# Designed miniproteins, single chains, continued (3), part 9

Each design is a single chain, and the fold is of that chain. pLDDT is the mean over its residues in the fold that is shown.

## One batch from the design tools (miniprotein)

Design m8281
Fold by ESMFold2-Fast:
Structure m8281 (fold): chain A 80 residues (1-80)
Amino acid sequence: SSEKLLEKLEELKKMIEEKVPLEEFNKKVLEFKITLSELVTDQKKLDEIVSLLDEAVEAVKKKDYEKFEEVLEKIKALIK
């Protein structure tokens, strides 16, 4: 359901706010990708969300938290 995806997305945001180690964050992103593949049946939508998740991970690696927030909002819009 979209609610489960939104819950996982909020968890990712909270991890960054709480300064969780990048290794734990990456593990949670992989879990989210698995959940996406199980719940999102539209292949184009799935590909767009996965691409945005990869952008979010790169933003975190670069410590670009403004870009991270921007990308999360785009993912939220696609999930709804």
Scores: mean pLDDT 84

Design m8282
Fold by ESMFold2-Fast:
Structure m8282 (fold): chain A 100 residues (1-100)
Amino acid sequence: AEEYYRKALELLREKKYDEAMKYAGKAIELDPTYVRALATYLVARIMKDPSLATDEFIEEVRKLLSHVFGEDHPEVRRAVEALELTREKRYEEALELLEE
């Protein structure tokens, strides 16, 4: 899963959003608990179509991830923060957070 995740981040930096989503999707298929891969997929989706990044959408993602992985899970907090940074067009900060 890690190899596909790293490839997705590389493609995201190259602004190849569709390819980034494809590789992040492969990482999720190999490990459905890979929150970072899911966050990377959603970040790529929002970078491609910023209209998706509504407060309601981000809140629903937070609720879903918190329900599945736990309310205070560090990766859930990181995922939500990356989505909020992406909504604000703070792409470099979002990518740095995902690369930690």
Scores: mean pLDDT 80

Design m8283
Fold by ESMFold2-Fast:
Structure m8283 (fold): chain A 81 residues (1-81)
Amino acid sequence: ARPSVEEAKERAVELAGKVSEEIKEKVERNIKQLEELGKKNGIPEEEVMLTLLTVVGAEAKAAGREDLARELMELARGVRE
């Protein structure tokens, strides 16, 4: 089954935590900030999550965690499709 936006959010936090605790905290804060901004500006929740997953995936790659970056990209694909 395709991941829901909520499942993708939970999975992104889990995968970020495997990169580092700092990235996990950053992702949790970014989710809250982006949800609030999206709500105020009428941006679809799926678009907000796709943006977040892309940013976290890039940070995982920069940290040398190509495996986690791949998982985050698969989540982004599932949310988009």
Scores: mean pLDDT 75

Design m8284
Fold by ESMFold2-Fast:
Structure m8284 (fold): chain A 57 residues (1-57)
Amino acid sequence: SMDPIVRRAFALLAHDPARDWSLRELAAELGVSVATLRRALARAGVTLQQMKDAVAP
């Protein structure tokens, strides 16, 4: 089962895949700190770049 923060992050990236998302922007849209987002990504074993690549056209 995916972390809810990571699942919501994927949904945001998929909604606007052409946007050059930063950790700061993604964390702000999710309503969490950058540190919280970093920990969620680390727990899931994914990077922001891997997530962006997964939703890229």
Scores: mean pLDDT 83

Design m8285
Fold by ESMFold2-Fast:
Structure m8285 (fold): chain A 65 residues (1-65)
Amino acid sequence: MEQKIPVGTLLFAAREEGASDQQIETIKSMVPEDARLTAQEAIELLKKAGLSTQLANRIVERVLE
């Protein structure tokens, strides 16, 4: 079964990996805090907020471990 990532967990991991407060606020504006994302959806959301593909992948890998 697919593991879903809560947005709150994703935001916490992004902040810990060095995402800026502005990038965090951008992510919050794009999705409701109750949303649960697939790994692919999480990566695309982080990239839309201005994070690099490498950083987005690293954040999602950290959340899934």
Scores: mean pLDDT 80

Design m8286
Fold by ESMFold2-Fast:
Structure m8286 (fold): chain A 91 residues (1-91)
Amino acid sequence: MVEELAEEIREEARKAGGDIKISVEERDGRRVLKIELDGATTTPEAARIAARRALRALDEGLVDEIEITTDDPALADAIGEGATEYLAERA
């Protein structure tokens, strides 16, 4: 199930013109969804989508933690926008 989630997020990001690196790691029995965003291969739209999907996965209990990493300030802003959109949509 978590592998299907990772693929779904990757596919949605790809539709938005972004190529993201996504993986699931287990640490001390906890599932961590890791997303790495490279400014050279990712768009703000893809970053926004990835953030929304990751938060939904956490909310649904499919993963125990999420970690989104980027060195690009524009992608960092897009991650924040995606988080805000998800919270508004959920309310």
Scores: mean pLDDT 81

Design m8287
Fold by ESMFold2-Fast:
Structure m8287 (fold): chain A 75 residues (1-75)
Amino acid sequence: GKEEALEYAEELAREAREIALEKGGSELSAEIVGGVILLAGAAYVAAGDGEAAKEAAKKALEDLKNGKVKLPFKK
């Protein structure tokens, strides 16, 4: 159910954190990336959409892995 979807998002967040560190990011950068993916999953689970939570986390990880991550900029 929703708990399994959230746990899956948490696992993907961990993997994303490791990828960010491997990418040459700082520990803080990796933590932020992992946190963003986890929050995306958790937000959809809270909204009652476990499938969307799972897909959101998976998509975010895949975008990070492919270098297709867009972060908000000051500009």
Scores: mean pLDDT 62

Design m8288
Fold by ESMFold2-Fast:
Structure m8288 (fold): chain A 66 residues (1-66)
Amino acid sequence: VEEAARKAAEYAYKGNSGLAAQILVDAGAPPEVASEAAFKALVYANIGDLESAAKVMEEGLRKAGA
């Protein structure tokens, strides 16, 4: 969970929300939850808040029961 969230946050930081969402889906998140988490993480990553970006990804996976 934490590893997938970190990896997804890294891709969100690079501006690739689609790949970030795919990493969450591969980790067990539903596509709708993954897309929402990736978009929120991208917003945080864009302002340089990688810690909040990672937390958003982790919350997405937690809500999915992963």
Scores: mean pLDDT 71

Design m8289
Fold by ESMFold2-Fast:
Order: C-alpha cells, then structure tokens, then sequence
Structure m8289 (fold): chain A 62 residues (1-62)
C-alpha cells in the first residue's frame, strides 16, 4: 500500500510512512479522549487527503 500511494501522489515512500505515523498518532490521541476509533475508510481518506496536501505544497514551492 505505501509504495502504491507513493507512486500515485509522486512522493517518496518515506513521506508516506511519515504521514501514516502522524495519522496513527492522531488516532491514539482520539482514543485517549474516549472518542470512537477511525473506521478503515476514514483512516484511508485522511491519508489520501494528507498526501494530496503534500503534493499541493510541493507544487506551490516549485
């Protein structure tokens, strides 16, 4: 999955791994607050949104 996302958004695999770690950490913070965990679909949407934001930021910097 990580390699497929990296190719799809044109970012290094390490960038995808970093984004996944950030989203997983946010999920733990939600759980610590007693909130419902993210569904698989919600987690995937969050990853894809963050990757799209990274692509937009790189394009704006170029």
Amino acid sequence: MQEALARRYGVPVETVRRILAVIDNAGRERAERGLAPLSDEERRAAVERTLADVRAAEAARA
Scores: mean pLDDT 73

Design m8290
Fold by ESMFold2-Fast:
Order: C-alpha cells, then structure tokens, then sequence
Structure m8290 (fold): chain A 78 residues (1-78)
C-alpha cells in the first residue's frame, strides 16, 4: 500500500494556492524547509478557522498576506 502523508498533501495544496494568488514566488517556495512549510500551514489554518467562526471572510486575506510576508522575510534574512 502507498502511504500518502495527508498532512504533506494539505501543505502542498496550500503552497500551490499561495503561488496562484501571487503571495509566494517559486523562488520563495524553493527556499522553504519542510518545517517552515508546516508552520506556515498551521498558522494559516488557525487564522482561517477563527475568521470562519466569526463570519468575517474579509479578515482572512490580510492575515494570510501578513503570515506569508513574515515567513518570506525570515527566509531572506538567512
């Protein structure tokens, strides 16, 4: 049986969505470690869940952008 890491699949899907939205470049993604991708996913999922619970979809986009930009700056600061 082929074991597919469901967590990794969800992370990859999120990264693909961020690329499509222009929040990350292919160069940014190539510079990310697996640990950084997992942390990014966790932070975004938590922020999205909070926004969904409050019914404020407009709150998701600025938080998403802020989280991505913070991670990108950490990468560039290496």
Amino acid sequence: MIFVDESQQQIDKLIAQLLERGLLSPEDVAALTDEEKRELYKRIVEAAQEAAENGDASGIEPRLKEIVEELKRRIEAR
Scores: mean pLDDT 72

Design m8291
Fold by ESMFold2-Fast:
Structure m8291 (fold): chain A 103 residues (1-103)
Amino acid sequence: SPLLDVLKEALEKAKELREKFSKNQLTVDEVIAGLEEIKKLLEEAIALSTDPEQRARLERMKENVEELIKLLKEDPDNPVVRIKAYAGLKAIEEELKRLIEEA
């Protein structure tokens, strides 16, 4: 299904971004770019979803991604913000995995 394909792409991108981030292979600007790409895929998934509960979960994930982008732009050198970004990416992966398993 188109929705399942978009969810799988979002999961793959989130996983790749987190793995590279954990290895200190990304600049803050590259992390922000990756998060903005994940946000765009979540917007596509929201548009394709016919289930209100699933749409609410995707919208919450999108809001969390927006907050991480904001924090990274506001204080890029803060190690606490970097820890929050890593934790946020892990949470996004787990929720996407659950949505894929439910589809």
Scores: mean pLDDT 88

Design m8292
Fold by ESMFold2-Fast:
Structure m8292 (fold): chain A 84 residues (1-84)
Amino acid sequence: KLEEEIRKELTKRGYSGDLKVSKEQIEKVKEYLKSYGLDPNKLEYRMTRPFGPDLRIYRLQEDLGLPRDGVVRMSQVLAVLVTK
């Protein structure tokens, strides 16, 4: 479930697994994803083609310091943005 995935991502990044994500932090992350033209209700974003609108996934990965493999999980975005 999303909360468990967020906890695991926080632990992998050297933060406490007991750190709770607030509703305000979730809203900020959803607005951040919307600014990239992504659906904030999805748990995972995958690039289907390496051109056009799907390039936004690569831009998101680059901006967050994630590997540019064309796949981003909501838990990864939350963990990066709430711990900066």
Scores: mean pLDDT 72

Design m8293
Fold by ESMFold2-Fast:
Structure m8293 (fold): chain A 85 residues (1-85)
Amino acid sequence: MDVLQKKIEELKKRIEELRERKKTASPEIAKEIDRVIEEYERFIDTIEELIKNNVDINTAISIARGRMGILKRMEEAVRRMEEES
């Protein structure tokens, strides 16, 4: 439980960092940042629902690991766009 709560806090902090970065981004990069933020928010909703429904911790961790893989790839794409701007 505590591990998942800590993860939610980490994800919320990353969303705020992305929102701040979006303020100075080009329109193209801003669109990609919006997509990443949307996926982070969806991930938080998923974790909160897993906690609320008392889903097995090992299952919850497995789902979280899969989602992190997707988010990492999306953030790498945004970073490349920022470096090429």
Scores: mean pLDDT 80

Design m8294
Fold by ESMFold2-Fast:
Structure m8294 (fold): chain A 88 residues (1-88)
Amino acid sequence: MENEKKVKVNNLKAAIDALRRLGEKLTPEEVAEFGKKIVDSLKELGYISDEEAEYIKRVLDENRDKTPEEVVEAMEKALNEVIEKIKS
């Protein structure tokens, strides 16, 4: 049971790292769209809830007109909130 929490946390952290690397080469709009695909994948794997997925997608949409770094930071913040809930 503790192993399941560790796997979820590690996969959420891996998703953040993947988006961060992509943010160095993509436009803000491309980062937001790719971020949504990552969120959908995390939801399909059961690592986040439907409500958490919709919230993170909204955060990505709200930041799509900013810099790629700001889009990545917004998603990192939202995913870290999910990680803290899993740890609690």
Scores: mean pLDDT 80

Design m8295
Fold by ESMFold2-Fast:
Structure m8295 (fold): chain A 79 residues (1-79)
Amino acid sequence: DPTAELQRLAAEAREHIQKAEEFVKNGDLEKAAKHYREAAEILERAAQVATEAGYHPDLVASLRRLAEEYRKKAEELEK
């Protein structure tokens, strides 16, 4: 079930985002960047699942855009 798989991936990405935000609050930018990168990879996987399942291109584009945003957040924290 692609919808159930997307829901699981969304929950996993959210967990990594929450951990990243907590590490930012604690000043551990290296761990925060790692968790933002994990979230980005999960969101890219979600976009692939949505594409393979024939979901609307707008949804796929939104997932990829969100993945890019978290990747950029990780890159900003690495420097």
Scores: mean pLDDT 87

Design m8296
Fold by ESMFold2-Fast:
Structure m8296 (fold): chain A 70 residues (1-70)
Amino acid sequence: MSPEERAEKVIEEGTERLREALKEAGSDEQKAHDALALVGDETSARLPPDNRAAAEEAARRFSEELKAHQ
């Protein structure tokens, strides 16, 4: 598996985890933001430290999931 494929898998897993956590949060805005912080930290720890493109893509996808949740 290439470094790009590994980073994409980590981002996809983080995005799915965030989506499920946001569903559990429901209308609770504080829980939604706590979920974003937790999943963001967990995903960042799993990405290679020198892969800025992967970190930026993860942040972008997580921001879109939070916006979609409202």
Scores: mean pLDDT 80

Design m8297
Fold by ESMFold2-Fast:
Structure m8297 (fold): chain A 69 residues (1-69)
Amino acid sequence: GLSDEEALRAAEGARAAAESGDGAAAVTSGQHVLKAVEEHGDGMSEEAREAAIEGGRYALEAGRKAGGG
């Protein structure tokens, strides 16, 4: 299963890509985080799951705004 630490690290990486202006990486990473939480997030805490989903969504939206989607 997906650990809290792995999910949050992935979400942080996606946010960093969005902040750097790498829209394509931000969209890809954001989608990856959201899919991983949906498919493998059953063992995560609610807090970590919500934070990872928020991070993934933020990266996806910011990445699209930066021309990545």
Scores: mean pLDDT 81

Design m8298
Fold by ESMFold2-Fast:
Structure m8298 (fold): chain A 103 residues (1-103)
Amino acid sequence: MEKEVIKKLLKGEALYAVGTGLLRPEELEELLRKRMKEEGFSEEEQEEIFREIREAIAAARSPDELLERAVDLRLEVAEKLNLKIKVSREEMLARMRELRARV
């Protein structure tokens, strides 16, 4: 899998975790550092990914904006990998909002 695709997956997972309330922004760095190292990213690539995630979180006006961005990133990855998605964007977003209500 291309590094660009993995980068989008990591960003989407991070925004999903923060948007659903599973993780606080402060808790992301330790988990992301471990995963990026396992995926073979350089220190420079890791810092760029962290910067983009921090900027996305800081720019969001609500948790819903983070969830919408996470869904959009997952859909972009599926398109690049030519994966058939059986659920709509709206259905994915609704499921993420439901998970947030449980946390």
Scores: mean pLDDT 77

Design m8299
Fold by ESMFold2-Fast:
Structure m8299 (fold): chain A 86 residues (1-86)
Amino acid sequence: SKEVEFAKEAAERTRRDLAGLRAEFDSLPPEEQRRAAPLYLAGLDRGIAELEKLKASLKSEEAKKIVEEAIQELEDLRAELEASLE
């Protein structure tokens, strides 16, 4: 299915882009990490919103499941990062 392939590519791209941002974040000095953390969380929120929008546009149940699993992974990462700031 073209939708399944597209969903897999979209999910993988979102995960990789955010993993790259996290790697950059981890390379920053502690003061800069505190300043960058809200921007990283905002990036996660945008990624989740885009994947939810994609899921709503899909007709394939298999494609929806792939996107749903990616959303859950990003939500888990967001919760972990938010907890680390408090």
Scores: mean pLDDT 81

Design m8300
Fold by ESMFold2-Fast:
Structure m8300 (fold): chain A 80 residues (1-80)
Amino acid sequence: MEEELKKQLVETARKFADEALNKLRELGATPEEIEQLKQEVDKLLSEAENAKTVDEAFDIIRRISRLLMEKIAEVEKKKA
């Protein structure tokens, strides 16, 4: 049950990350920026999967969300 919740959270975060990366490509982020961000996100997702508690996994997922949202905002500012 706790393992199922962690899987659900990680899968949701993975889908969000994929959508965010696609949006960054659409906004004109470079391939290098996309690859580096994907590498960081993949590492954090692995850490979330290996977290001992759901709370620890959730904290890591929050960090992923913040990282992605900050990059989107940064790229959007360049367009504004």
Scores: mean pLDDT 80

Design m8301
Fold by ESMFold2-Fast:
Structure m8301 (fold): chain A 81 residues (1-81)
Amino acid sequence: DVEKEYKKLKEELHELSKRLIEVGSRLGLAHIRLGVGKLSKDKELIEEAEKEIEKLEPEVEKLQKEFDELRKKLAELKAKL
């Protein structure tokens, strides 16, 4: 039972890490777009980038928290194996 739970959580952690990389990359690109917009004084680009950052930052924080919780639970299960 512990072994099955460990394997399942390890797979969930892998999928979550993939999602975190994807969303984190999008957030990084949004920050780059914000920087470019500020340098070029492009109000439209600035507004779009700020809106994207506002949407993505909470999502990245939520995924990071879920990742940290799963990692902690996986470590606790490994200690019981």
Scores: mean pLDDT 85

Design m8302
Fold by ESMFold2-Fast:
Formats: sequence, structure tokens, C-alpha cells
Structure m8302 (fold): chain A 93 residues (1-93)
Amino acid sequence: MSDLRHRAVLLLVAAGILFSAALSSEDREERLELTRAAAELALEAVRLAVEAGDLELAREAIELLEKAAKEEEDEESREVLEKALREAREIVE
């Protein structure tokens, strides 16, 4: 359980870094690739957090996805984030 929680934290930190990189990217293809990678890491963090029984950490991962979706101006990248957010909410339920 503790190992799953530690992995979830690391994935959440990595997702945050990749979302920041995506927002600063001038290359649309790179931005989309970084956004997809970050969304996948955030979703895995939610799954591991729930498995570890850490609903607070799962909520933090969902909040990161919500913030990323709200700040994203590219339509395709935003759709990726909105899909990940819906999936994350279903995992926590």
C-alpha cells in the first residue's frame, strides 16, 4: 500500500511537469504529445491512489486534470484532458 502511494505521488509530480511543458510548447504536435503523456500519468496516479486507499491523493490528481483542462487553449489537447478527467472521476466513484 505505501509503495503504491509513493508511485502515485511520483506520477502526479511527473504529470504536473509535463502539463507545464505542454503549456509552454510552441509546437502543436509536441504540446499534444506532452498533454497525452501527462494525462496518462495523472490517470495512473488516480488508479494507484484509489488502490492504496488514499482518496485525498486521488482528489489531488483530479484537481490537477481539472486545472490543466481549464488552462489549455488548444481544442484537441483540451478534449484529451476532458476525457481523462471523466475517466478519473469514474475511477474514484
Scores: mean pLDDT 85

Design m8303
Fold by ESMFold2-Fast:
Structure m8303 (fold): chain A 73 residues (1-73)
Amino acid sequence: ASYPMSQEQAVNFAKDYAKQYNLSVADLELVAAKEPSKAANPKSVELYVALMSAASEEDTLAAVKQVIVEKKA
């Protein structure tokens, strides 16, 4: 992936992690449609914002780990 990620790349990356960690794919689609306030889980919005801000693959993985760990707590 190129960094910073495009909207399409960030959504696809987040969807792959959503499937792996049981995050709501529907919430990610609401974020992609620019309706994040309608998302049932604010962690989906946090993940998308973090991915769009990542400057490298390592930053992307750190952001995903941080959001997922906080959801599990």
Scores: mean pLDDT 63

Design m8304
Fold by ESMFold2-Fast:
Order: sequence, then C-alpha cells, then structure tokens
Structure m8304 (fold): chain A 84 residues (1-84)
Amino acid sequence: RLEEIIARLPAEVQEAARKGVLEGARMVQEAARDMDEETRLRLAELFERRVAAALEAMAADPTVTGEQAYQAAVEAAEEAIRET
C-alpha cells in the first residue's frame, strides 16, 4: 500500500520517502516497547494512515523534494506516537 503511493512520487523523491518511512517505523517500534498489544496495533495503524495521507498529498505536487518527503514520514510517526 505505502509502496504504491511512493511509486506515484517523482522518481528522485522515492528513495527519500522510503528512508523516511523506515525511520518512522523504527520510531514507532521503539515507542511501542512499553505498550500493550492493543495499543501497539493502534499505533501502527495510525502511523500507516498518517504517512499514507502525507505522501498521497505530496504525490500531487511535482515540486516536492526528497527532504520534504522524508520529514513528512518522520512527522507522521511523531504525531502517531503523540496521539497514542
């Protein structure tokens, strides 16, 4: 699902978006260490929804940079953690 969205980004941005998603996933996994299973699943779903929405919006903008895509994925993880 996320890979399909990333494939719609400008080619030069795709690698940075993948790196951002991986870093966001690492942050989510680290935050989840002290959480119960139900909360961990909610955090993972929230992160996936937020990063998908952010990257989907960027796919419509041909001027988006790799730095912006990376940062958007990291911010999606920070928001998901904060709301959990």
Scores: mean pLDDT 82

Design m8305
Fold by ESMFold2-Fast:
Structure m8305 (fold): chain A 95 residues (1-95)
Amino acid sequence: SSAQKLLQLAIRRLEANRELLDAVQEAFADLPFVDGKELERIAKELGVSTEEVFEAEVIWSLTVMIASLLKKYEGIEIDVSSATAAIADLRAALA
């Protein structure tokens, strides 16, 4: 199904960015959206590019949207307190 494909894509993208997303969320707590100055600050503090932080934030925004849809239509709760927690719950929802 399209929902299963989106869920698999979300899990793969979160796993690829897990360490960066957890670091951003722990240090700044302003997920999923940040302004351009905030992106530059986060990128500098973590020693990564602004593009890498932006891609991670986009992936997180999509994850929060998918979590909201799963709750609304399937009654499935996804823990969005961290990328690591979200990955575990999304994997459980896919199984």
Scores: mean pLDDT 74

Design m8306
Fold by ESMFold2-Fast:
Structure m8306 (fold): chain A 94 residues (1-94)
Amino acid sequence: MLEELQKLLEELEEARREIVETRDPELAVRRLQELIERVKELKKKADEETAKILEGVEEMLRQGIRAAEAGDLRSAETYLGTALAGVRELIEKL
């Protein structure tokens, strides 16, 4: 689990960089959708406590998609930042 969470953290950081650099809402939506699928896969393998935190991460990514679809990349970036913080906190507890 730890290695998979570290990889998720790296993927979230890469997506944040791409969103900031490109400022492309369609790219942002696609990257966030890919991350949601990754989070769902990890939730299936996680214990109940870890899965609950990952559910919060998934919700932040979903809100990020809604913001990006509305053209609000600043809010999308903020939601992704919150998701990143959640994954970092989870890694620190393991």
Scores: mean pLDDT 86

Design m8307
Fold by ESMFold2-Fast:
Formats: C-alpha cells, structure tokens, sequence
Structure m8307 (fold): chain A 72 residues (1-72)
C-alpha cells in the first residue's frame, strides 16, 4: 500500500539521519517529523488522496536529506 511504502521510506530517513553531521541534524529532524505527520494524518483520515500525499512527502523528505548529506 502507499502508506506501507511511506513508512519504509521513513525508516530509511531515520537511518540516514544518523549519518548527518551535527549541524544538519535539526533540519533533518524537521523533514522526518513532516513525513511522519503526513502518514499519521493519512492513517487517521483513511483518505486515498492523503495516503498519496504522505508517500510524496516521505519521498521529498528522503531526497532533501540525501542533499543535506552531500552538502556537508
């Protein structure tokens, strides 16, 4: 399901956060929390549109964290 894919991406984000330099951790945590919030909202609402959005938010957060790792 879309939510299960989003949750898998969130687990990957959590692993990548451990590899970030100290200076990038606050921004990385913000990205993780945004993705988690989208997943929780989608689970509570049951909305297919919000489930798709949760996956998109998780994918966006993952890419931005990869960019943070490359920048530092």
Amino acid sequence: SLLEKAKEIIKEITKLLKELPKEAIPEGIGLLLRAIGAVVEAELSGSEELKKRALEEAEEALERIKELKEKY
Scores: mean pLDDT 85

Design m8308
Fold by ESMFold2-Fast:
Structure m8308 (fold): chain A 63 residues (1-63)
Amino acid sequence: EEIDKKFAEADTDGDGTLSFEEVAKYFGLTSEEDKRLFRVLDTDGDGTLDKAEFRKLYNYLSQ
C-alpha cells in the first residue's frame, strides 16, 4: 500500500532505481508476461524502474 516502503524494500542497491532482478526477487516474478510488463513500464528504456513506474507495476500485480 505504501509505495515508498515497498520501493525501499526492493531497492537493494540503494541507488533510487530498480533493476528487473530486484523487482523479480521482490515479487517472485518468473513469467514472460511479467518481463514484458517490466519492459513496457520502463518508458525511459534504461533497464530500470523509477518509483512512478514501480507504483504502476505494484498496482497491477497487487490486484
Scores: mean pLDDT 73

Design m8309
Fold by ESMFold2-Fast:
Structure m8309 (fold): chain A 61 residues (1-61)
Amino acid sequence: SMDKEIAEKTKKKLAEVKAEMDAKMATESDLAKRQQLVARMVAEVLRYIGDLEDERLAAEK
């Protein structure tokens, strides 16, 4: 089902973002750069979820 496919895509994306953030944060000591990394990762997740919700809403017509 579409909902199941969206859930799997979301789960995969969250795991990928977490892994990338953990890896980059482990080697970054600059607080401003750490804050920028968090902001960029949050923006990426929000955009991805928004795009998937748009696809789901279009499919439910």
Scores: mean pLDDT 81

Design m8310
Fold by ESMFold2-Fast:
Structure m8310 (fold): chain A 79 residues (1-79)
Amino acid sequence: SDAERLKILNEFGQEVQQIVAELLATVSDQKKLDEVLAKMQAIVDELYKFAVVDKASVGEVRKKAREALARFRELKEAA
């Protein structure tokens, strides 16, 4: 359902906001920060399109959100 897909996106959004807040507190290089944030935004845009535009199944959206969150954590660790 659309409600279940939106719930997954909201849960993802809460977790990534925490990661971004920690990134902003730790990274002092503005150019590096801008590059990491741009990559993070691309991941968010891809997941949103997959869930809302392409209307993938709830199970596929859950899988894609887990993969996106893992990529988000990797980008933070690399920064």
Scores: mean pLDDT 84

Design m8311
Fold by ESMFold2-Fast:
Structure m8311 (fold): chain A 58 residues (1-58)
Amino acid sequence: SGRLQQLLKEGDELGERYLEKVQAYKENPTPALAQEIAELQKRLKALQEEIDKLVAEQ
């Protein structure tokens, strides 16, 4: 479905940003980067929960 495709694309984009921020944090650990990583983790978890519900309730 279009909704599932949209969620998967958003997850891919957020996952790429997460990996970029984790790499940046390894090179220069800052509280700001730690906060950005934590927010991306929350967003990725929320997306996975939405995908799981959509798949389970089809």
Scores: mean pLDDT 86

Design m8312
Fold by ESMFold2-Fast:
Structure m8312 (fold): chain A 91 residues (1-91)
Amino acid sequence: MVDMDAVQRSMQITQQMLRQGVDPRTMIDISVQGLRNNPNNSPSIGSLVAIYLNDPSVRDTVVQRLQQLSQDPRTSQGSNTALNWIQQHRG
């Protein structure tokens, strides 16, 4: 089960890291690997959502990586949770 409180905490941490100049592409790779290692990795979900919301230059990359993860039954729950969160906060 995805821990939504952990998702929200990770979003705040990720936003702070982006403001400090951490490379969003590196954070995407780490978060995708986190979901591959643990499909219920709520911090990885929050990180990917925060990167999408805060950095327009990597939005397409985040969506493409999440769509790829959604094709794998092992990672589909986490990736679909992130995609749904993005959709709700995009409008």
Scores: mean pLDDT 80

Design m8313
Fold by ESMFold2-Fast:
Structure m8313 (fold): chain A 63 residues (1-63)
Amino acid sequence: MIDELIEKAKKGDIKAVVELMKYLLENKIPSLDVEFSMNVSDEKADEIQEALAKVIEEYEEKK
């Protein structure tokens, strides 16, 4: 389940990033980017990290 989301997020799929963010909030995994960065280049990890941070900020703002 989460592995497929990580693969899509690595490719810049924003929907997958949003699903990962929900999973992080539910399971208290704020450092998920560290775990999947072992499977992606630093460049892609940075892009996903920025997307995650932006989604989290928007989510908290709406809450």
Scores: mean pLDDT 60

Design m8314
Fold by ESMFold2-Fast:
Structure m8314 (fold): chain A 70 residues (1-70)
Amino acid sequence: MEEFKNEVEKIRKEIEKKYQERLAALDTAFEKAGVTDPAARRAARQQISREAIDEFNKKVNELLKKKREE
């Protein structure tokens, strides 16, 4: 149980780091493109958030599958 919790926490931290990097890259891209529309920026940030959640769920499911095969 503790090992599983530690692996999930590791996945969460890795995805959180990637998520923050994607948000920073997005902000830089919008500034370079002159995109000032708050709605467009919000929609793009929500898309990155959804992708981060999907990646987290996928990695946790892969970890659960691996544990079942042990």
Scores: mean pLDDT 80

Design m8315
Fold by ESMFold2-Fast:
Order: sequence, then C-alpha cells, then structure tokens
Structure m8315 (fold): chain A 87 residues (1-87)
Amino acid sequence: SMQSLQYVQQSDDFTRQSQRLVDQIVADPRASQDQRNRASRFFGRASRSLQLARDNIDNVSLVQQYYNQSLQSTQQTQRILDQVRSS
C-alpha cells in the first residue's frame, strides 16, 4: 500500500541517518568503546527493521511496527552522539 511504502521510505531515511550518526561517533576521540559498540548495535537494529519492513510490505501493521523500531534505534544513536559531544 502507499502507507507501507511511506513507512519503508522513512525507515530507509532513519537507517541512513543512523549510519551517519555512527560515523560521527566512531570519528570522535571522546567516544568510549562502549558508546561505539552500542551505536553500532542500534544501527544494526535500524537496518534489520528496514529489511523486515521491506519483506513484509503487504502487512501495514508489521511495517508500522518496524518503522517504529527503526525510529527508536535512530533516536538512541542520536542520544549516544549527544552524550559524546557533552563530555
């Protein structure tokens, strides 16, 4: 459906944003190894959720669930970057 396509597109955008956030965390010398590892795990969750959304494109409820997981994972990666920058 058009709604599912919009959720997948937004999940793709969140996954790309999460990758950029991970790159910034990894490049920052203030970042701890734990922060880098957690950021990579959240990016992995966003990427996995995007793939699951694509695999289930005909199920709007599942696509919306995976969209929310990608969003939450990206928000967690942003919080890690904010913590790195505030240290």
Scores: mean pLDDT 89

Design m8316
Fold by ESMFold2-Fast:
Formats: sequence, C-alpha cells, structure tokens
Structure m8316 (fold): chain A 92 residues (1-92)
Amino acid sequence: DELAKELDKAISELIKAIKEQLSGKEADSSVQGVQNMGNLLKSYLPYISEETAKRVIELVKEAAEYAKQGDFSKMASKLTAAMLEVVGDLIE
C-alpha cells in the first residue's frame, strides 16, 4: 500500500513535468505512454521485492527531474531502467 502510493505520486509528478514542457497532441501521447507504463509497474508491485520496488520508484523520480529539465532522452532512459529492474526481479 505505501509503495503503491509512493509510485502513484512519482508517476503524477512525472506527468505534471511533461505537461509543463509539452502541449497539445505531443503532451497527450507522452502522458498516455507514462500512464500505461505506471499502470504496468503498479501491477507488478506484489510480485517483486520491496528493494526492487524502491529502486523503481527512485528511477521514476529521476525521470521526473529530467522531464522538468526538458531532457526527454534521459527521462526515457530512466523509465527503461525502471522496467528492466522489474523484468530482472521477475526472471531471477
């Protein structure tokens, strides 16, 4: 419950940062992509370790910081790293 709330907050901050940097159709597409990824990450929280979940949340927070700077390339890299943390834990 606590980790799910922290992840939801991190995703919300990332979406807010994207909306501040992008407008119109580009903003809508990017927000939808982040929402879809966030929902996928949340669906795996019961199946991964607390340590992995905390690393995922930190990576999403780092993605939000890069989005605030307009660095969408580094934002995407951090989100990819978050997905790889989940996959790595699941295939152990």
Scores: mean pLDDT 85

